# Designed miniproteins, single chains, continued (5), part 45

Each design is a single chain, and the fold is of that chain. pLDDT is the mean over its residues in the fold that is shown.

## One batch from the design tools (miniprotein)

Design m17550
Fold by ESMFold2-Fast:
Structure m17550 (fold): chain A 103 residues (1-103)
Amino acid sequence: MLRVYEARSEEELRELGKKAIENAEEAQVIRVRLKAPAVEAFERGVGAASEVEREFRLKHPEKAEEFGVSVIVESPEHEGAEEEAKRSEELFAEKKAKAEALA
């Protein structure tokens, strides 16, 4: 079962990541939307997403391929932010399509 979460901060993403591990059958995708006035906020968000995916892979290796985190950064100061947001949405769509194909 596909479940989507939206996080507005690194801390919220980590909390939702723990919830996803507890509900592995439902928590196939986590969507993160960050308002990042600076590049550092984007980099922290990507780092947190990687940590969540790593912990999920350790707890549920058989579902690792279905689990994904999509990071969308809303920042006028981040070079390439629009392209990165589009790529993030494409990866989310791919993970969603894969999850739906398995349902």
Scores: mean pLDDT 62

Design m17551
Fold by ESMFold2-Fast:
Structure m17551 (fold): chain A 95 residues (1-95)
Amino acid sequence: MEELRERVRALRERLKELIERSDKLGEQAKKLGNEEAIKLVREATILLTAAGISLAGAEFSLELGDLETARAEIERAEELIKRAEELIKQAEKLL
């Protein structure tokens, strides 16, 4: 239980940092008119939104004591965050 809550907290902080990076990068890509970078940032934003939903689901499952569902939602959020971070890095290389 407590270990899963710590994982959710860490992922929430990472998600916040990536959303900030994505927002700044999206603004820069639009100013430069780099369509490929704009597309990558848009895809990253969708994945980060999905990760937030999974983390909310994990928190809800933890409150119910459903550790199996909580773990699955945490793992899904970790995968989505990792994919979003790679897209952000690709977009940064184009700018």
Scores: mean pLDDT 89

Design m17552
Fold by ESMFold2-Fast:
Structure m17552 (fold): chain A 80 residues (1-80)
Amino acid sequence: AKDREEFIAEIKKNLKMLIDELKLSEETKKELDKILEKAEEEVKEGKDLDDVGEKFTLEVLNVLEKEMEKKGVDRTELLK
């Protein structure tokens, strides 16, 4: 379905913007790539997009919090 491809394209776009804005490390980028790959596989398997999106968001936020702690940045900046 087109919605599946659009969902993946949107999360990739948002993730790239987030990486660029937060100047994330190579290690963190690799972790985010793995999370993205899992989300793509689940979408391809026909999992519910809302469930996949929620899981993806929580996993990404967890990785970002860990990265920001290393840089001394407050987690509140991750939430806009």
Scores: mean pLDDT 74

Design m17553
Fold by ESMFold2-Fast:
Structure m17553 (fold): chain A 80 residues (1-80)
Amino acid sequence: DLDNILRSIRLNLLNDGVQRMVDDLRRQGRFQDGDDFDQRMQDLINRYNDSVLNGDIDTQNQILSDINSLIRDVRRTILS
C-alpha cells in the first residue's frame, strides 16, 4: 500500500545518505569508522526487512528512527 511504499522510499533515502557519509570517511582514510557504520546500517536494513515480513509497523518505525540516530553518530564522528 502507499504507506509501505513511503516507508521503503524513506529507507532508501536514509541508506543513500549513510552510504555517501561512509564513502567520505573511507576517502579520508577513516576505514575503521566507515566499516563500522556500514555494518551498523546493514544490520538495521536486515532488521527492517524482517519487520516488513512480520508486518510489524512499530518495529519498522523504530528502525527508521534508529537510522536517524546512526546518521547523527556518523556526523558527530566526521566532526571529531
Scores: mean pLDDT 87

Design m17554
Fold by ESMFold2-Fast:
Parts: C-alpha cells; structure tokens; sequence
Structure m17554 (fold): chain A 62 residues (1-62)
C-alpha cells in the first residue's frame, strides 16, 4: 500500500518513515495503512491517522 503525504505530495509505502520538512514531525506509514505522526515537540504524544474512502486524513484515538 502507498499513500501521498498531504502537505508534500510525497508517496509513502507501508513501513516507510519520512520527516516532514516544514514541521520536523516524523511520519510513519504502518503496515495496516494507518499513518503515525510523531510531533517534533518535547513531550508531544504521537497522533494516529487513517485515510477515508475519499483519501482524506481522519484522526484516530490511540
């Protein structure tokens, strides 16, 4: 599975990790197709997102 990062247009594949150049956040596409976002802020909790049927990011509770 591959997804396009909304801000950069970069294609991510399952298991790939990229650093968002604008925010410094670490983005990891998990093997189930969910996107894990780890913010660059000290003490910030990771955020989990999925893509809906329209390709939009939807935040999931951890």
Amino acid sequence: MSVVHPGSGRVLRAGETEVDSSTGAVLTLLEDGTLLVTPAYPGAAPLLFSYDENGELVELPL
Scores: mean pLDDT 66

Design m17555
Fold by ESMFold2-Fast:
Structure m17555 (fold): chain A 81 residues (1-81)
Amino acid sequence: MSKDSLIETAKQNREEAIKLAKKALELAPDNPEVQKLAELALSYVKSSEEFLKNGDVGMAARYAALAYEYALRALQIAKYL
């Protein structure tokens, strides 16, 4: 329950966010909205990793989820183009 599950979920969200953000940038490299959302997602991945390194599992999970949401939005916009 809880801590280990949050760490694994955060790891999965970070890995997926990186994949989705990179794919969005690949599909729409010249779209400024896609670039902004993908960069924000990758920034949140970094924040999640820093919080986890400092022992803040809750904040790590929160920022990983935010990274995933922004990366997914970037990819959806890129695919709509």
Scores: mean pLDDT 86

Design m17556
Fold by ESMFold2-Fast:
Structure m17556 (fold): chain A 69 residues (1-69)
Amino acid sequence: MYYAIVETEDGRIIEVPLPDEEAAALVKYSIGQKLTASELGRLAGLSNGTLQKLGLRPSDIVTILGVKE
């Protein structure tokens, strides 16, 4: 199982579950970038509902710190 490690603007670290290795590879190319949660969801194939369950609103800014298995 892959996870994107993201940091919110308020300093929370959230592990976002990634559906497959392809999503993990795409997120790895975005490490160090700032995206909205909605942009991260489109990149990783995640719904806004899934992100909201993790405490992320579509307009929240996140920094991609890394990916782990």
Scores: mean pLDDT 84

Design m17557
Fold by ESMFold2-Fast:
Structure m17557 (fold): chain A 94 residues (1-94)
Amino acid sequence: DDVAAVVDAVAAARDDLDALKRLSVRMFDLMMRDFDLTDEQRAVMRSTMRRLRQARDVDTAVAVLRDGFRRVRAMTTDADLQAVADRAVAVLDA
């Protein structure tokens, strides 16, 4: 009952594709400033942002973001960056 209400609220909150895109770009900018990223990791983030920009619906945008964070997590040895990626995927899976 309570879980169903939370799921419905999360679904309703993700109706704004433009807000999701703006929030995601801001989050990537902060990650690039706070973490020592390789050229390969930056290329993955740029590719993810390009795919996100082309997304026409929330489900596609969420899938693109989830894929991007999973790739970055697999490529990094920085435990703090891994934790950020894991939290991002968990929020997107909710």
Scores: mean pLDDT 70

Design m17558
Fold by ESMFold2-Fast:
Structure m17558 (fold): chain A 110 residues (1-110)
Amino acid sequence: SVLDEVDTFIATMEDMTPRLVELFASEDPKDRALGLALWTTLMAAFDFLARALLNDPSVSEEEKKEAIKRMAETMIEMLERMAEASKDPSVVALLEKQKEKIKEMLKEYL
């Protein structure tokens, strides 16, 4: 079910979090570029799963809202952990913009 895919996505994000924190804290531009590429992939997966949930007639409206909120909250927590680990103000600003994008997406889905 799409709900099982959401649970897998959240588990994958939690597993990836230490690596993303390391990549965005790195002074190597290649590490930061890889971090951004991985983050962009997670953003695309979030949009895909949120839309899949909204279009699934077997999932209740309450379960849809809860699942979308859980994914968004996990992503926001990841961004906060990456920002806390970074010493570069430009990286922190980039991560804050990603946090705002998630909040905007959440408003569009809910």
Scores: mean pLDDT 90

Design m17559
Fold by ESMFold2-Fast:
Structure m17559 (fold): chain A 100 residues (1-100)
Amino acid sequence: NFIIVPLEDVELPEEFQSLPLLLQQLYVLLSKVLGRELSLEEFEELYKKLKIIYLPSSTPLLEALEKAIELAEETGFLGIVVKENPVTGEPLIIAVVPAK
């Protein structure tokens, strides 16, 4: 299975770093994947196990999904691909959990 996470009205820091935004969306994804809310410490431990790759906005969605699946299989947990939205410049997060 895979999950595509749209960015909703998430406030960015003044520095406009995508990492805080990604962390918020990853928290939501991990909570859904585990079926429960996570503590900050637990989230940090899980985050360290994630592989994340960044792809240009021109990358086809199917190619991005294939890369996320490959990462999920390699880690045995979760593969994350981030693709830039060509209209807004915001990160589009594609998250995949292992199918087995």
Scores: mean pLDDT 64

Design m17560
Fold by ESMFold2-Fast:
Parts: C-alpha cells; sequence; structure tokens
Structure m17560 (fold): chain A 89 residues (1-89)
C-alpha cells in the first residue's frame, strides 16, 4: 500500500526529529539524514538547474531535477522504514 505524504509533512517530520530530547533510534537517525539532505537538495535545485552530486553512505548519487530528488527521497524512506511513499507538493 502506497502512502501519500506532502513535502510540508516531511519538513515537519525533520523538525520533529531535530527537536527530539531522546536519543534517536538507528532508523530515526538514518531518516533524519535522508530528510535533511534530501530537502536541502530539493530547495537547491529550485534555485539552480545544474545537477547536484551527493554522498549517501559513501556512495555518490547524481540528481539532475527536483523530480529525481523526490524519487530519491521516496526510495530512501522505503528502504529505512519499509513504507512505500508518494511525495506531493
Amino acid sequence: MKITVTLEELREKLDELLASKEPLSPEEALLLGVLGGGLVLYDELEESDEPITVIFNGEKVELSSREEVLEFLEKRIEEETGVEVEIEL
């Protein structure tokens, strides 16, 4: 089952993880990294149409569009949580 989430809901989740007073679980820490990096890339690609290269767990990933950033986030969230998501603006 695919869950639809908005970009704003993901930003709120990032803020929630950053505001946590408890130690994050390994899964929460990975999700924090994915959301933090991915949302910054999404915003950067809005200002610049140049491809951006990111390093994720030591692997280089090249993202050339905002759509590719959203697909990257969806895939990473599924890998970290087991939940298939569709991101809407």
Scores: mean pLDDT 72

Design m17561
Fold by ESMFold2-Fast:
Structure m17561 (fold): chain A 88 residues (1-88)
Amino acid sequence: SLQTGFNRGMFRLSLEGMRAAIEAIKEGDTEEGFQGMANLVGIASRRLGDLYPEISDELNRIGDDMLAGRLSKEEVLEEARRIEEIWS
């Protein structure tokens, strides 16, 4: 449907932002990269929540963990790559 196509397009835009955040973390700007990825995870979660609630819940958990500082740099990179792989 048109609605489904629109939602997929919005998610693809969010994914491009996740790639930028991953690159920022690789460049050593980890604080801004963490914040950027948490924001993008939140956007993706909101876009998918009505369609895929189980996935939305997992994305919210990851975003919360990032914002709370419960994840190391290496763990954040691993989560980002996993999200990108699932949603590429």
Scores: mean pLDDT 60

Design m17562
Fold by ESMFold2-Fast:
Structure m17562 (fold): chain A 63 residues (1-63)
Amino acid sequence: SRERVKAEAERLLKEAEKEGNTDFARIYRIVLEKVDEGLDPEVAEAFLAIAKALDRIYKKNKE
């Protein structure tokens, strides 16, 4: 649902901000904005899944 996607994106945004991960915080803010603009929840979930996977890879590599 749209509400579930927004809640997950908000949680991920707060976590990224707490860690000082400004690049991923920006990505999560964009997802929230696009969902509010009418982006399909399934598409938003796919973007969040990709962002989460990329963030995990980035942290593992310590870039």
Scores: mean pLDDT 79

Design m17563
Fold by ESMFold2-Fast:
Structure m17563 (fold): chain A 107 residues (1-107)
Amino acid sequence: SEGVLQRLLLLVASFLDTESTYRFLIERYAGTATVERAKALAKAALVKHFSTNRVEIATQLDTLADIYARQGESPAIVAAIRNLAAAVKSGNLDAALTALDTLFTLL
């Protein structure tokens, strides 16, 4: 569970929403963070910043995937993050949310 919460924190941070990242960090520090709460914060952050910051979000996701690949993380998780980055770059929010849901099943 701790590893899942860490992966979710890094994913939320990749969406560039300071409030969602800060809330999740505080909840995790307090021991009140849940996987479901983290997933909800991640979706809200992606939706909020999609139209304004999608190129930067996609760049952050590609960077996260590169870091995970170097650390020997699961190839399925790395591929799912790269698929999410590609969907975000495409400008198709529905595709990005579908890719995010797929990634959530692997974390």
Scores: mean pLDDT 85

Design m17564
Fold by ESMFold2-Fast:
Structure m17564 (fold): chain A 74 residues (1-74)
Amino acid sequence: MAKEEVLRGMRERAEARARGGTLGMPLTKEHIEALKEMYEEQGDLQKARELEYSLVHLEKGEEAGKAYLEKAKA
């Protein structure tokens, strides 16, 4: 498997541990934004888009999230 897969796995484990350590609280907007920037820097545009959808959905609601996904397909 690619090296970036191993690196992503390590980051995901760190995030899971952080959530577990904080009583399983969901990710905040700031946390999602930070993760999105990190994946964009790594060139993982697909994962960055998924996080962007989650952020838009949290901030502007389901309809805005759907519009973002449709725009991303074009």
Scores: mean pLDDT 60

Design m17565
Fold by ESMFold2-Fast:
Structure m17565 (fold): chain A 119 residues (1-119)
Amino acid sequence: KEKAENAAIQAALSAKGAAENAELAAESSGYKSEEAVKGAKEAKEYAKKAEEAAKKAKEGDSVEGALKAAEYAKKAGKAARKAALAAAKDPSGKPTSASAAAISGAGAYGAAKIAEKKA
């Protein structure tokens, strides 16, 4: 069985991936979409918080750390999906970068649900 610690780590990794794909979506529009840039920045900030929460789970506060990692991974995923939608509306944006950000955002949400269940 996965421990709450492992679920928290997976939530943080999924949040990081969502933030990286959100940044690529913003870049694909040449950073012309302020909404995509804002979404990418928010996703990056929440991914960092999810990583810090996963570290707390590893250090023995597994329940609180997993719940916080889940919360921040959901927020990172939501921000990445906002960046994806904004980038998709920009004619200079690449659909593949927007799709990657949206898919990674959904993945972060899924990983967050697993972390909540194992907390």
Scores: mean pLDDT 79

Design m17566
Fold by ESMFold2-Fast:
Structure m17566 (fold): chain A 100 residues (1-100)
Amino acid sequence: MSELQQLIRENVVSDPELAEEYKEKLIKLIVEEKGLTPEQEEIIRQAIDIQIEIAKKAAEYKELEAAGKLSEEHLEELEKWAKEKEPLVEELQKKIDEIL
C-alpha cells in the first residue's frame, strides 16, 4: 500500500464526514503527485467514494444501535451490502495499485 492510500483509509474509517470534506483535496493531491489522467482520476474517485460510503453505513448503524433501534434486519442488510461492495472495492484497489 502507498502512504497516500493508507492515509485515506485511516481518515475514512476514523471520520467519514471529514473524509467526505477532504475527498476533493485528496483526489487533487493524488492526481498532481502521480500525474494521473482524467480516466485514472475517475478510478481514484470511485474508490474513495466506496470507502466513504462503507464508513458512513457503519456510523449510521452504530447510531441506530446506541438509540436502541438497530434490528436484526438492519444487521443482515448491512452484511449483504458489505459483501456486494467487497468485489468492487477489490477490483478498484487492484487498478489503483497499478496506477500508484
Scores: mean pLDDT 73

Design m17567
Fold by ESMFold2-Fast:
Structure m17567 (fold): chain A 99 residues (1-99)
Amino acid sequence: QEELLAKLIEEFKALVEKRLAGELDSAEYLARLEALYAEARKHLDKESLLRFFEAVLELMKEIAMKKNIETKAEDPEEFARRLERINEEELEKIREYLE
C-alpha cells in the first residue's frame, strides 16, 4: 500500500501543479481529481486512504504557497482556498466512510 499511496500522492501533486500553471481548465481538473479520488478509494485500504487525504491537504497548502510566491498571479488565494475547502470536505467524507 505504501508504494501505491506514494504514486497517488505524486499524481495529485502533478495534477495540481498543471492546474496552477494553467494547463488544465477547471472542468478537466475537477474530472481528473474525481478520477484520482475514485482510484484511491478503490485500491487503498482505509488507513492508507486516510493518510492519502491527509497528505493531499498538506501538499495542497505547500503548492499554493509556492505558486503565490513565484507567480503573483491574479486570484491565487481564491484558487488555493477553493482547493483546500474541497480537500477538507473530502477528508471529512473519508472519515465518515472509515467508521
Scores: mean pLDDT 67

Design m17568
Fold by ESMFold2-Fast:
Structure m17568 (fold): chain A 96 residues (1-96)
Amino acid sequence: DAKEFGKLGYEMGKKGYENAKTKAGRLGGEAGYRGGKLAIESKDPEFSKEGGLGGYAGGLGALKGSETGKMSYDAGGAMSGIGGAFAGGLGSGLKP
């Protein structure tokens, strides 16, 4: 199941990165794409699950428009590195 999350995050993030119509959407998709790729390559089930979910959220944000894409980018932090995409993608959708 962890690998499935990674695959979904990779596919959705990559699609969002390639097909987003706004700069914010592309940045969110890029963060999701890179996060999903790391999730697939990781052998840590928790990291793979969280990375996949973050990538999926980033990719969906990219595809659903600039507001959602900006939210995913701001929360995931492409500039915070790939780890930021995992944490931010999960955190932005859920307030603890």
Scores: mean pLDDT 59

Design m17569
Fold by ESMFold2-Fast:
Structure m17569 (fold): chain A 87 residues (1-87)
Amino acid sequence: SREETDREVEAVGEGWRYALKIANAAENGDMETAKKIIDEAVKTLSPEALETALAMLRFEVNLLKRAGKDTSKLEEALRYFEEKVAA
């Protein structure tokens, strides 16, 4: 239905928005901000949006690794996010 499609689009959009905010903070070395954004995401996002955000961050880590970039900070943020979602 349109309502189901609209919910899916909104969940994907929110997940992507949070993933970008988290990645930007982590890649800039601002782990305090990245963790605060993750805590907000876990509190406010639907399970579907959370899975979208996690998938996008995993994809970004893979892309950066293939490009020979340091992913240590992004991987640290991703581990924190995964632990918070699993709790």
Scores: mean pLDDT 84

Design m17570
Fold by ESMFold2-Fast:
Structure m17570 (fold): chain A 92 residues (1-92)
Amino acid sequence: MEEWQREAVEEMKPLAELFITDKEEFARRLRELGVSEEEIEEALKSKEAAVRLLTRLVFERVRERLREAGDEEAVRELEALEAAREAFRAAL
């Protein structure tokens, strides 16, 4: 497992726990991360929407870290994986 994948997952794990234990704190943390009120409201109403949002945030965070490190190849691989996952989700 790549170190950057593990770090991104561990950074977002507390948010997943808050969705189950404290939805108000979950919403507050999402606002701090710059998530729109519309996306927060959707995530609070649907577990599927919450999982989708958290997954997007993890990918965005990993992408930012890889870009800062100058690893353009890893960024392209991550974007391809994200696109493949979205296509698979749309097919389900």
Scores: mean pLDDT 71

Design m17571
Fold by ESMFold2-Fast:
Structure m17571 (fold): chain A 74 residues (1-74)
Amino acid sequence: SLDELLQKLMKEVGKALLEGKEAGLSEEEMRKIAEEIVKRFLEENPDIPEEKAKQLRESAELAVEILAQEERRA
């Protein structure tokens, strides 16, 4: 289903961001990685509604922000 596909995408974004953070990448570099993953996914799945495509881009940006906030907490 689309929802399962979206969950898999978000898991891949999260994994890539965690690996990037562990490797010492900046927030800017992690944002670029997340954007590239989402962009490639949308290019491969052109039938995804525009509202969902926007939500995916926003979710990827939020994931980067959450990881940046975790660094500031401790």
Scores: mean pLDDT 78

Design m17572
Fold by ESMFold2-Fast:
Structure m17572 (fold): chain A 83 residues (1-83)
Amino acid sequence: AAEAEAERWTERQIELLKEMVEKYKRKPVIKHPAHTRAQALAAGRVPAVDSHEAHEHKDLEEALEFIREHTPVYHLARLRARA
């Protein structure tokens, strides 16, 4: 029963997706890769001045894109339409 197996796995995947999205959505992600070497050495306090909304949106977009790319079954399953 490949369908039952896929459904169980899909349920777990959706749960993880929801957890990740909510994590990035509810918590303003202040952690970013070093934009500039000077900024990294300056303890990264300065980059926190940037708009949190823009960083939240960017991190959320990155997370969603990362999930889409690393879960090709979800994206490819729709394109393949085999089952």
Scores: mean pLDDT 50

Design m17573
Fold by ESMFold2-Fast:
Structure m17573 (fold): chain A 92 residues (1-92)
Amino acid sequence: MEELLKEFKKLLEKLKEIAKEKGNEEAVKLVDELEEIVEELTKEEDIIKKIGLTLRALGILEDLERLFKDDEEAQELLEKIRKLIDELFKSS
C-alpha cells in the first residue's frame, strides 16, 4: 500500500512537470487535486466514502486525459495512474 502511494506520487510529479512545461495551469491544479483525493482515499476506512473519493479521482483523470490528448507521454502516465488508483482501492 505505501509503495503503491509512492509510485502514484512519482507519476503525478512527472505529469505535473509536463503540465508546467506546456503552461497548462488547469492541468497543474487537477494534478494537485488528484493527489489530495488519493491521499484521503488511503486514509479512509468507510467504504461508501472510498467509493465517492475513487469516483472523484476517476473524474479528474478523465479531465486530465482530455487536456493531454495530444501528449503520448502524459497519456501513458495517466494510464499507469488509473491502474494504481484501482489497486489502491482494492488493497483493503
Scores: mean pLDDT 81

Design m17574
Fold by ESMFold2-Fast:
Structure m17574 (fold): chain A 89 residues (1-89)
Amino acid sequence: AAMAEREARYQRALDIYKANREKNEASFTEEQRDEIYRRIAEELKKHFDEILKSDADTKILAILQVEDLVERGYVTPEDLEKLREAYLK
């Protein structure tokens, strides 16, 4: 039961994240996307402690966002690992 609930929550967050990503990629230039990702990274850094103490849905969305930001070079793998640990608690 608990595993199925976590799986369903992760899937919902992933669907939302993918929809937002497609929208951003369709509407913005490479320069505008860079500025948006930089702003998202700064917001995540400012609210990191709040995210670590937030509900599971917020943590999952943050993990998905940080995974993309790590791949793009805007945040460190260590930040992602900290979020994953907080989610798995």
Scores: mean pLDDT 71

Design m17575
Fold by ESMFold2-Fast:
Structure m17575 (fold): chain A 71 residues (1-71)
Amino acid sequence: SKAEKLKKALESLGYSISDEGAEKLVKLAEEKGKNTVSANDILRELTSAPTVDDSIKDNKQLEQAVKDALS
């Protein structure tokens, strides 16, 4: 399923998300389009994120990983 693919994509980047959160992001992408799922939308649904050096994180890489998982 797309929700499982999204969950795995985020976990491969060191983030954690619930099945419920992943399904919400899939629904948001289907309703408003993949480009509407922002880093803020993703971060809101995460249960944990890597705590090291946020200054070197690329928000576009996070958004692109989600977009690719939903393609």
Scores: mean pLDDT 70

Design m17576
Fold by ESMFold2-Fast:
Structure m17576 (fold): chain A 82 residues (1-82)
Amino acid sequence: SEVEKLLASLSPHIRRNVEAARRALETYPAVLEEARKQDTPEAAARYTAAALLLDAVPAILEMLLRREGFSDEQIALIREAL
């Protein structure tokens, strides 16, 4: 597929960033939901951190891919594969 060709063309550094983003998007929603169920300052801090990470991770990845010379279309394909 076009996505597989794009992923194969990524440098090892950028590939690791894509994998880290995928792991964060996979893990942090559960962290956010568990923190949301708790009424403590520690849970509020975890919720805020998880929410900021979930918002920031796709945006940071998009910026990194754009800096590496990927087109908006290629970035969209990689983002959809997350």
Scores: mean pLDDT 81

Design m17577
Fold by ESMFold2-Fast:
Structure m17577 (fold): chain A 70 residues (1-70)
Amino acid sequence: TPEDIISGEPGEVVNGWSLSPTSKKLLLELQKNPDWSLAELAEKLNMSQSQVSGLVHALELMGIKVSDLK
C-alpha cells in the first residue's frame, strides 16, 4: 500500500533522503490516482504544474521510481 512504501522507514526518510510533507503528499496522490495529469495533481495539491513537475524530478533524483506510476 502507499503508506507501507512511505512509512516503512523512520522519520519519513526514503533512500537516504528526508521527504517534505509536500513531496510525501504528491507521492501518495500519484499512487492513489496514477491516471491524473500534472494539472489535476497541481489543483489537488494547490500548486502550479511546474511545481508538481519539479517535485517529480526531485523524487526521481532521490531514486524514487515515480514513472512506475502512470
Scores: mean pLDDT 64

Design m17578
Fold by ESMFold2-Fast:
Structure m17578 (fold): chain A 93 residues (1-93)
Amino acid sequence: DLEERVEALKEELIKLGVPEEAAELYAEAVRAAQEGKLEEAKELARKAIELLEEKLNEEQKELVEELVSQVEAQSEMQRLTARLNALLYAYIK
């Protein structure tokens, strides 16, 4: 069930130290993408990125930019996914 997987993802991110609001937006972006609502998924991903970036220290920001620079993204969705993954990694580590 998609809804159960989305809820489990949100709870896991919160347990790993991701802010609840950002974890919720990320989980909803995953739901929208799985439902084929790509524009909605992109908007939710952008909002999650903004919240996550606002809370980073300078060392975490440098780590995110380094990780993003290593990804050869071919689309906006791939670029958003790469940045979200880098941000989540910075919070978890």
Scores: mean pLDDT 79

Design m17579
Fold by ESMFold2-Fast:
Structure m17579 (fold): chain A 91 residues (1-91)
Amino acid sequence: MSDEELKETIERLIEELPEVEKEIDRLVAEQPEKALEILENAIASLEGTLKQLEEFEKRTDNPEVLEAIERLRKELEKLIERLKKRKAELE
């Protein structure tokens, strides 16, 4: 993957995060009996994305790409924290 393609992919993922959160909210509202499972699966998926970002950071020296990765990592960490708090409130 080129640095430009990687940057575009990361910027797209950042734009999609609010819609991912809305979709999780919708699924929990429609299936409250499965809320714990939905949140657990969402957290696991987002943590998988964080691990993939760590591997991308090791493979690029482009500062613009590294800055985009850092922005996505921070937004993912904030979303994961919110989902973990919601899960804890249901336990």
Scores: mean pLDDT 83

Design m17580
Fold by ESMFold2-Fast:
Structure m17580 (fold): chain A 96 residues (1-96)
Amino acid sequence: VVPTNSTLPPYLVLKSENKEIYVVHLEPGKPAVIEFTKVPKKILLYDRNGQLIAELTEPQGSIEYEGTTISYSLEGKRLTLSAKKSLNLQVEALFA
């Protein structure tokens, strides 16, 4: 699943007892904010083709992807993502 239009908030694709998956479109200077229903035990970041980019284990950090840096911040149930170029990503939060 790849969003074709640029102005989309994070979109919930799957919700279950043990996980949630969101599709996220990032634009330069516009952070994306996801609020999960529970504090995640693990967060996995995937590219638009479903390939794993990174596991988010720290409260804040950065990931290198396709010649840009994706910055993230985790505060309880809230994940904030930003990048310096337009990207389409999937975020998987695991609660088990």
Scores: mean pLDDT 78

Design m17581
Fold by ESMFold2-Fast:
Structure m17581 (fold): chain A 100 residues (1-100)
Amino acid sequence: SMEELLELLEEARRLVEEALELIRNDAPREKILAVVGEAAHKLSQALRAAEAANVPQEILDLLSEALGRLFDLPHLSREEQLEALEEVLRLLEEAIEMVK
């Protein structure tokens, strides 16, 4: 449902915001990646909910790009992780506005 999709996207956004704060505060890599993993899990659930709700392809593309960036995160430097998470946050905020 659209309500379930919106809730999952809001949860994913909060987790991405938490991961950004952890990086900015120089938190341990394992803690950052644990939160990123939880965000990826919520976003994966959101993508499945979006497919089931037959949302426009533009929304599916935004969510798929965001998820892909989260999966690549462990292979990036800390600076690149910050940039990637800021991009993921922007993609999630765009998707949330489109589903409201």
Scores: mean pLDDT 90

Design m17582
Fold by ESMFold2-Fast:
Structure m17582 (fold): chain A 94 residues (1-94)
Amino acid sequence: SMEEEIEKLLEEFMEKVKEAVEKNDEKALQETIREFSKKASTFPLEYQAKLYEKASEKLRELSKELDPEKSALLTSLAGLLQWEAKELREEYEK
């Protein structure tokens, strides 16, 4: 159930992102990204790219529901995760 593990990690990530954003806690947000990356690194390379792509998409969707400042923060973060996904995809898709 690799798909179930991916969805669980994404759900945990999004819950922690929402909590950090709600509290205006940039340190908690940074820690959440660090933990996500650490856990994602335990997956095969192709699933790592998928995790970052899905995380980026979920952050962009959440950003639409937030005030401009928080929306800009999450949109920037989504861009960084999408960039990581692209680099990982280039490594396994040859």
Scores: mean pLDDT 84

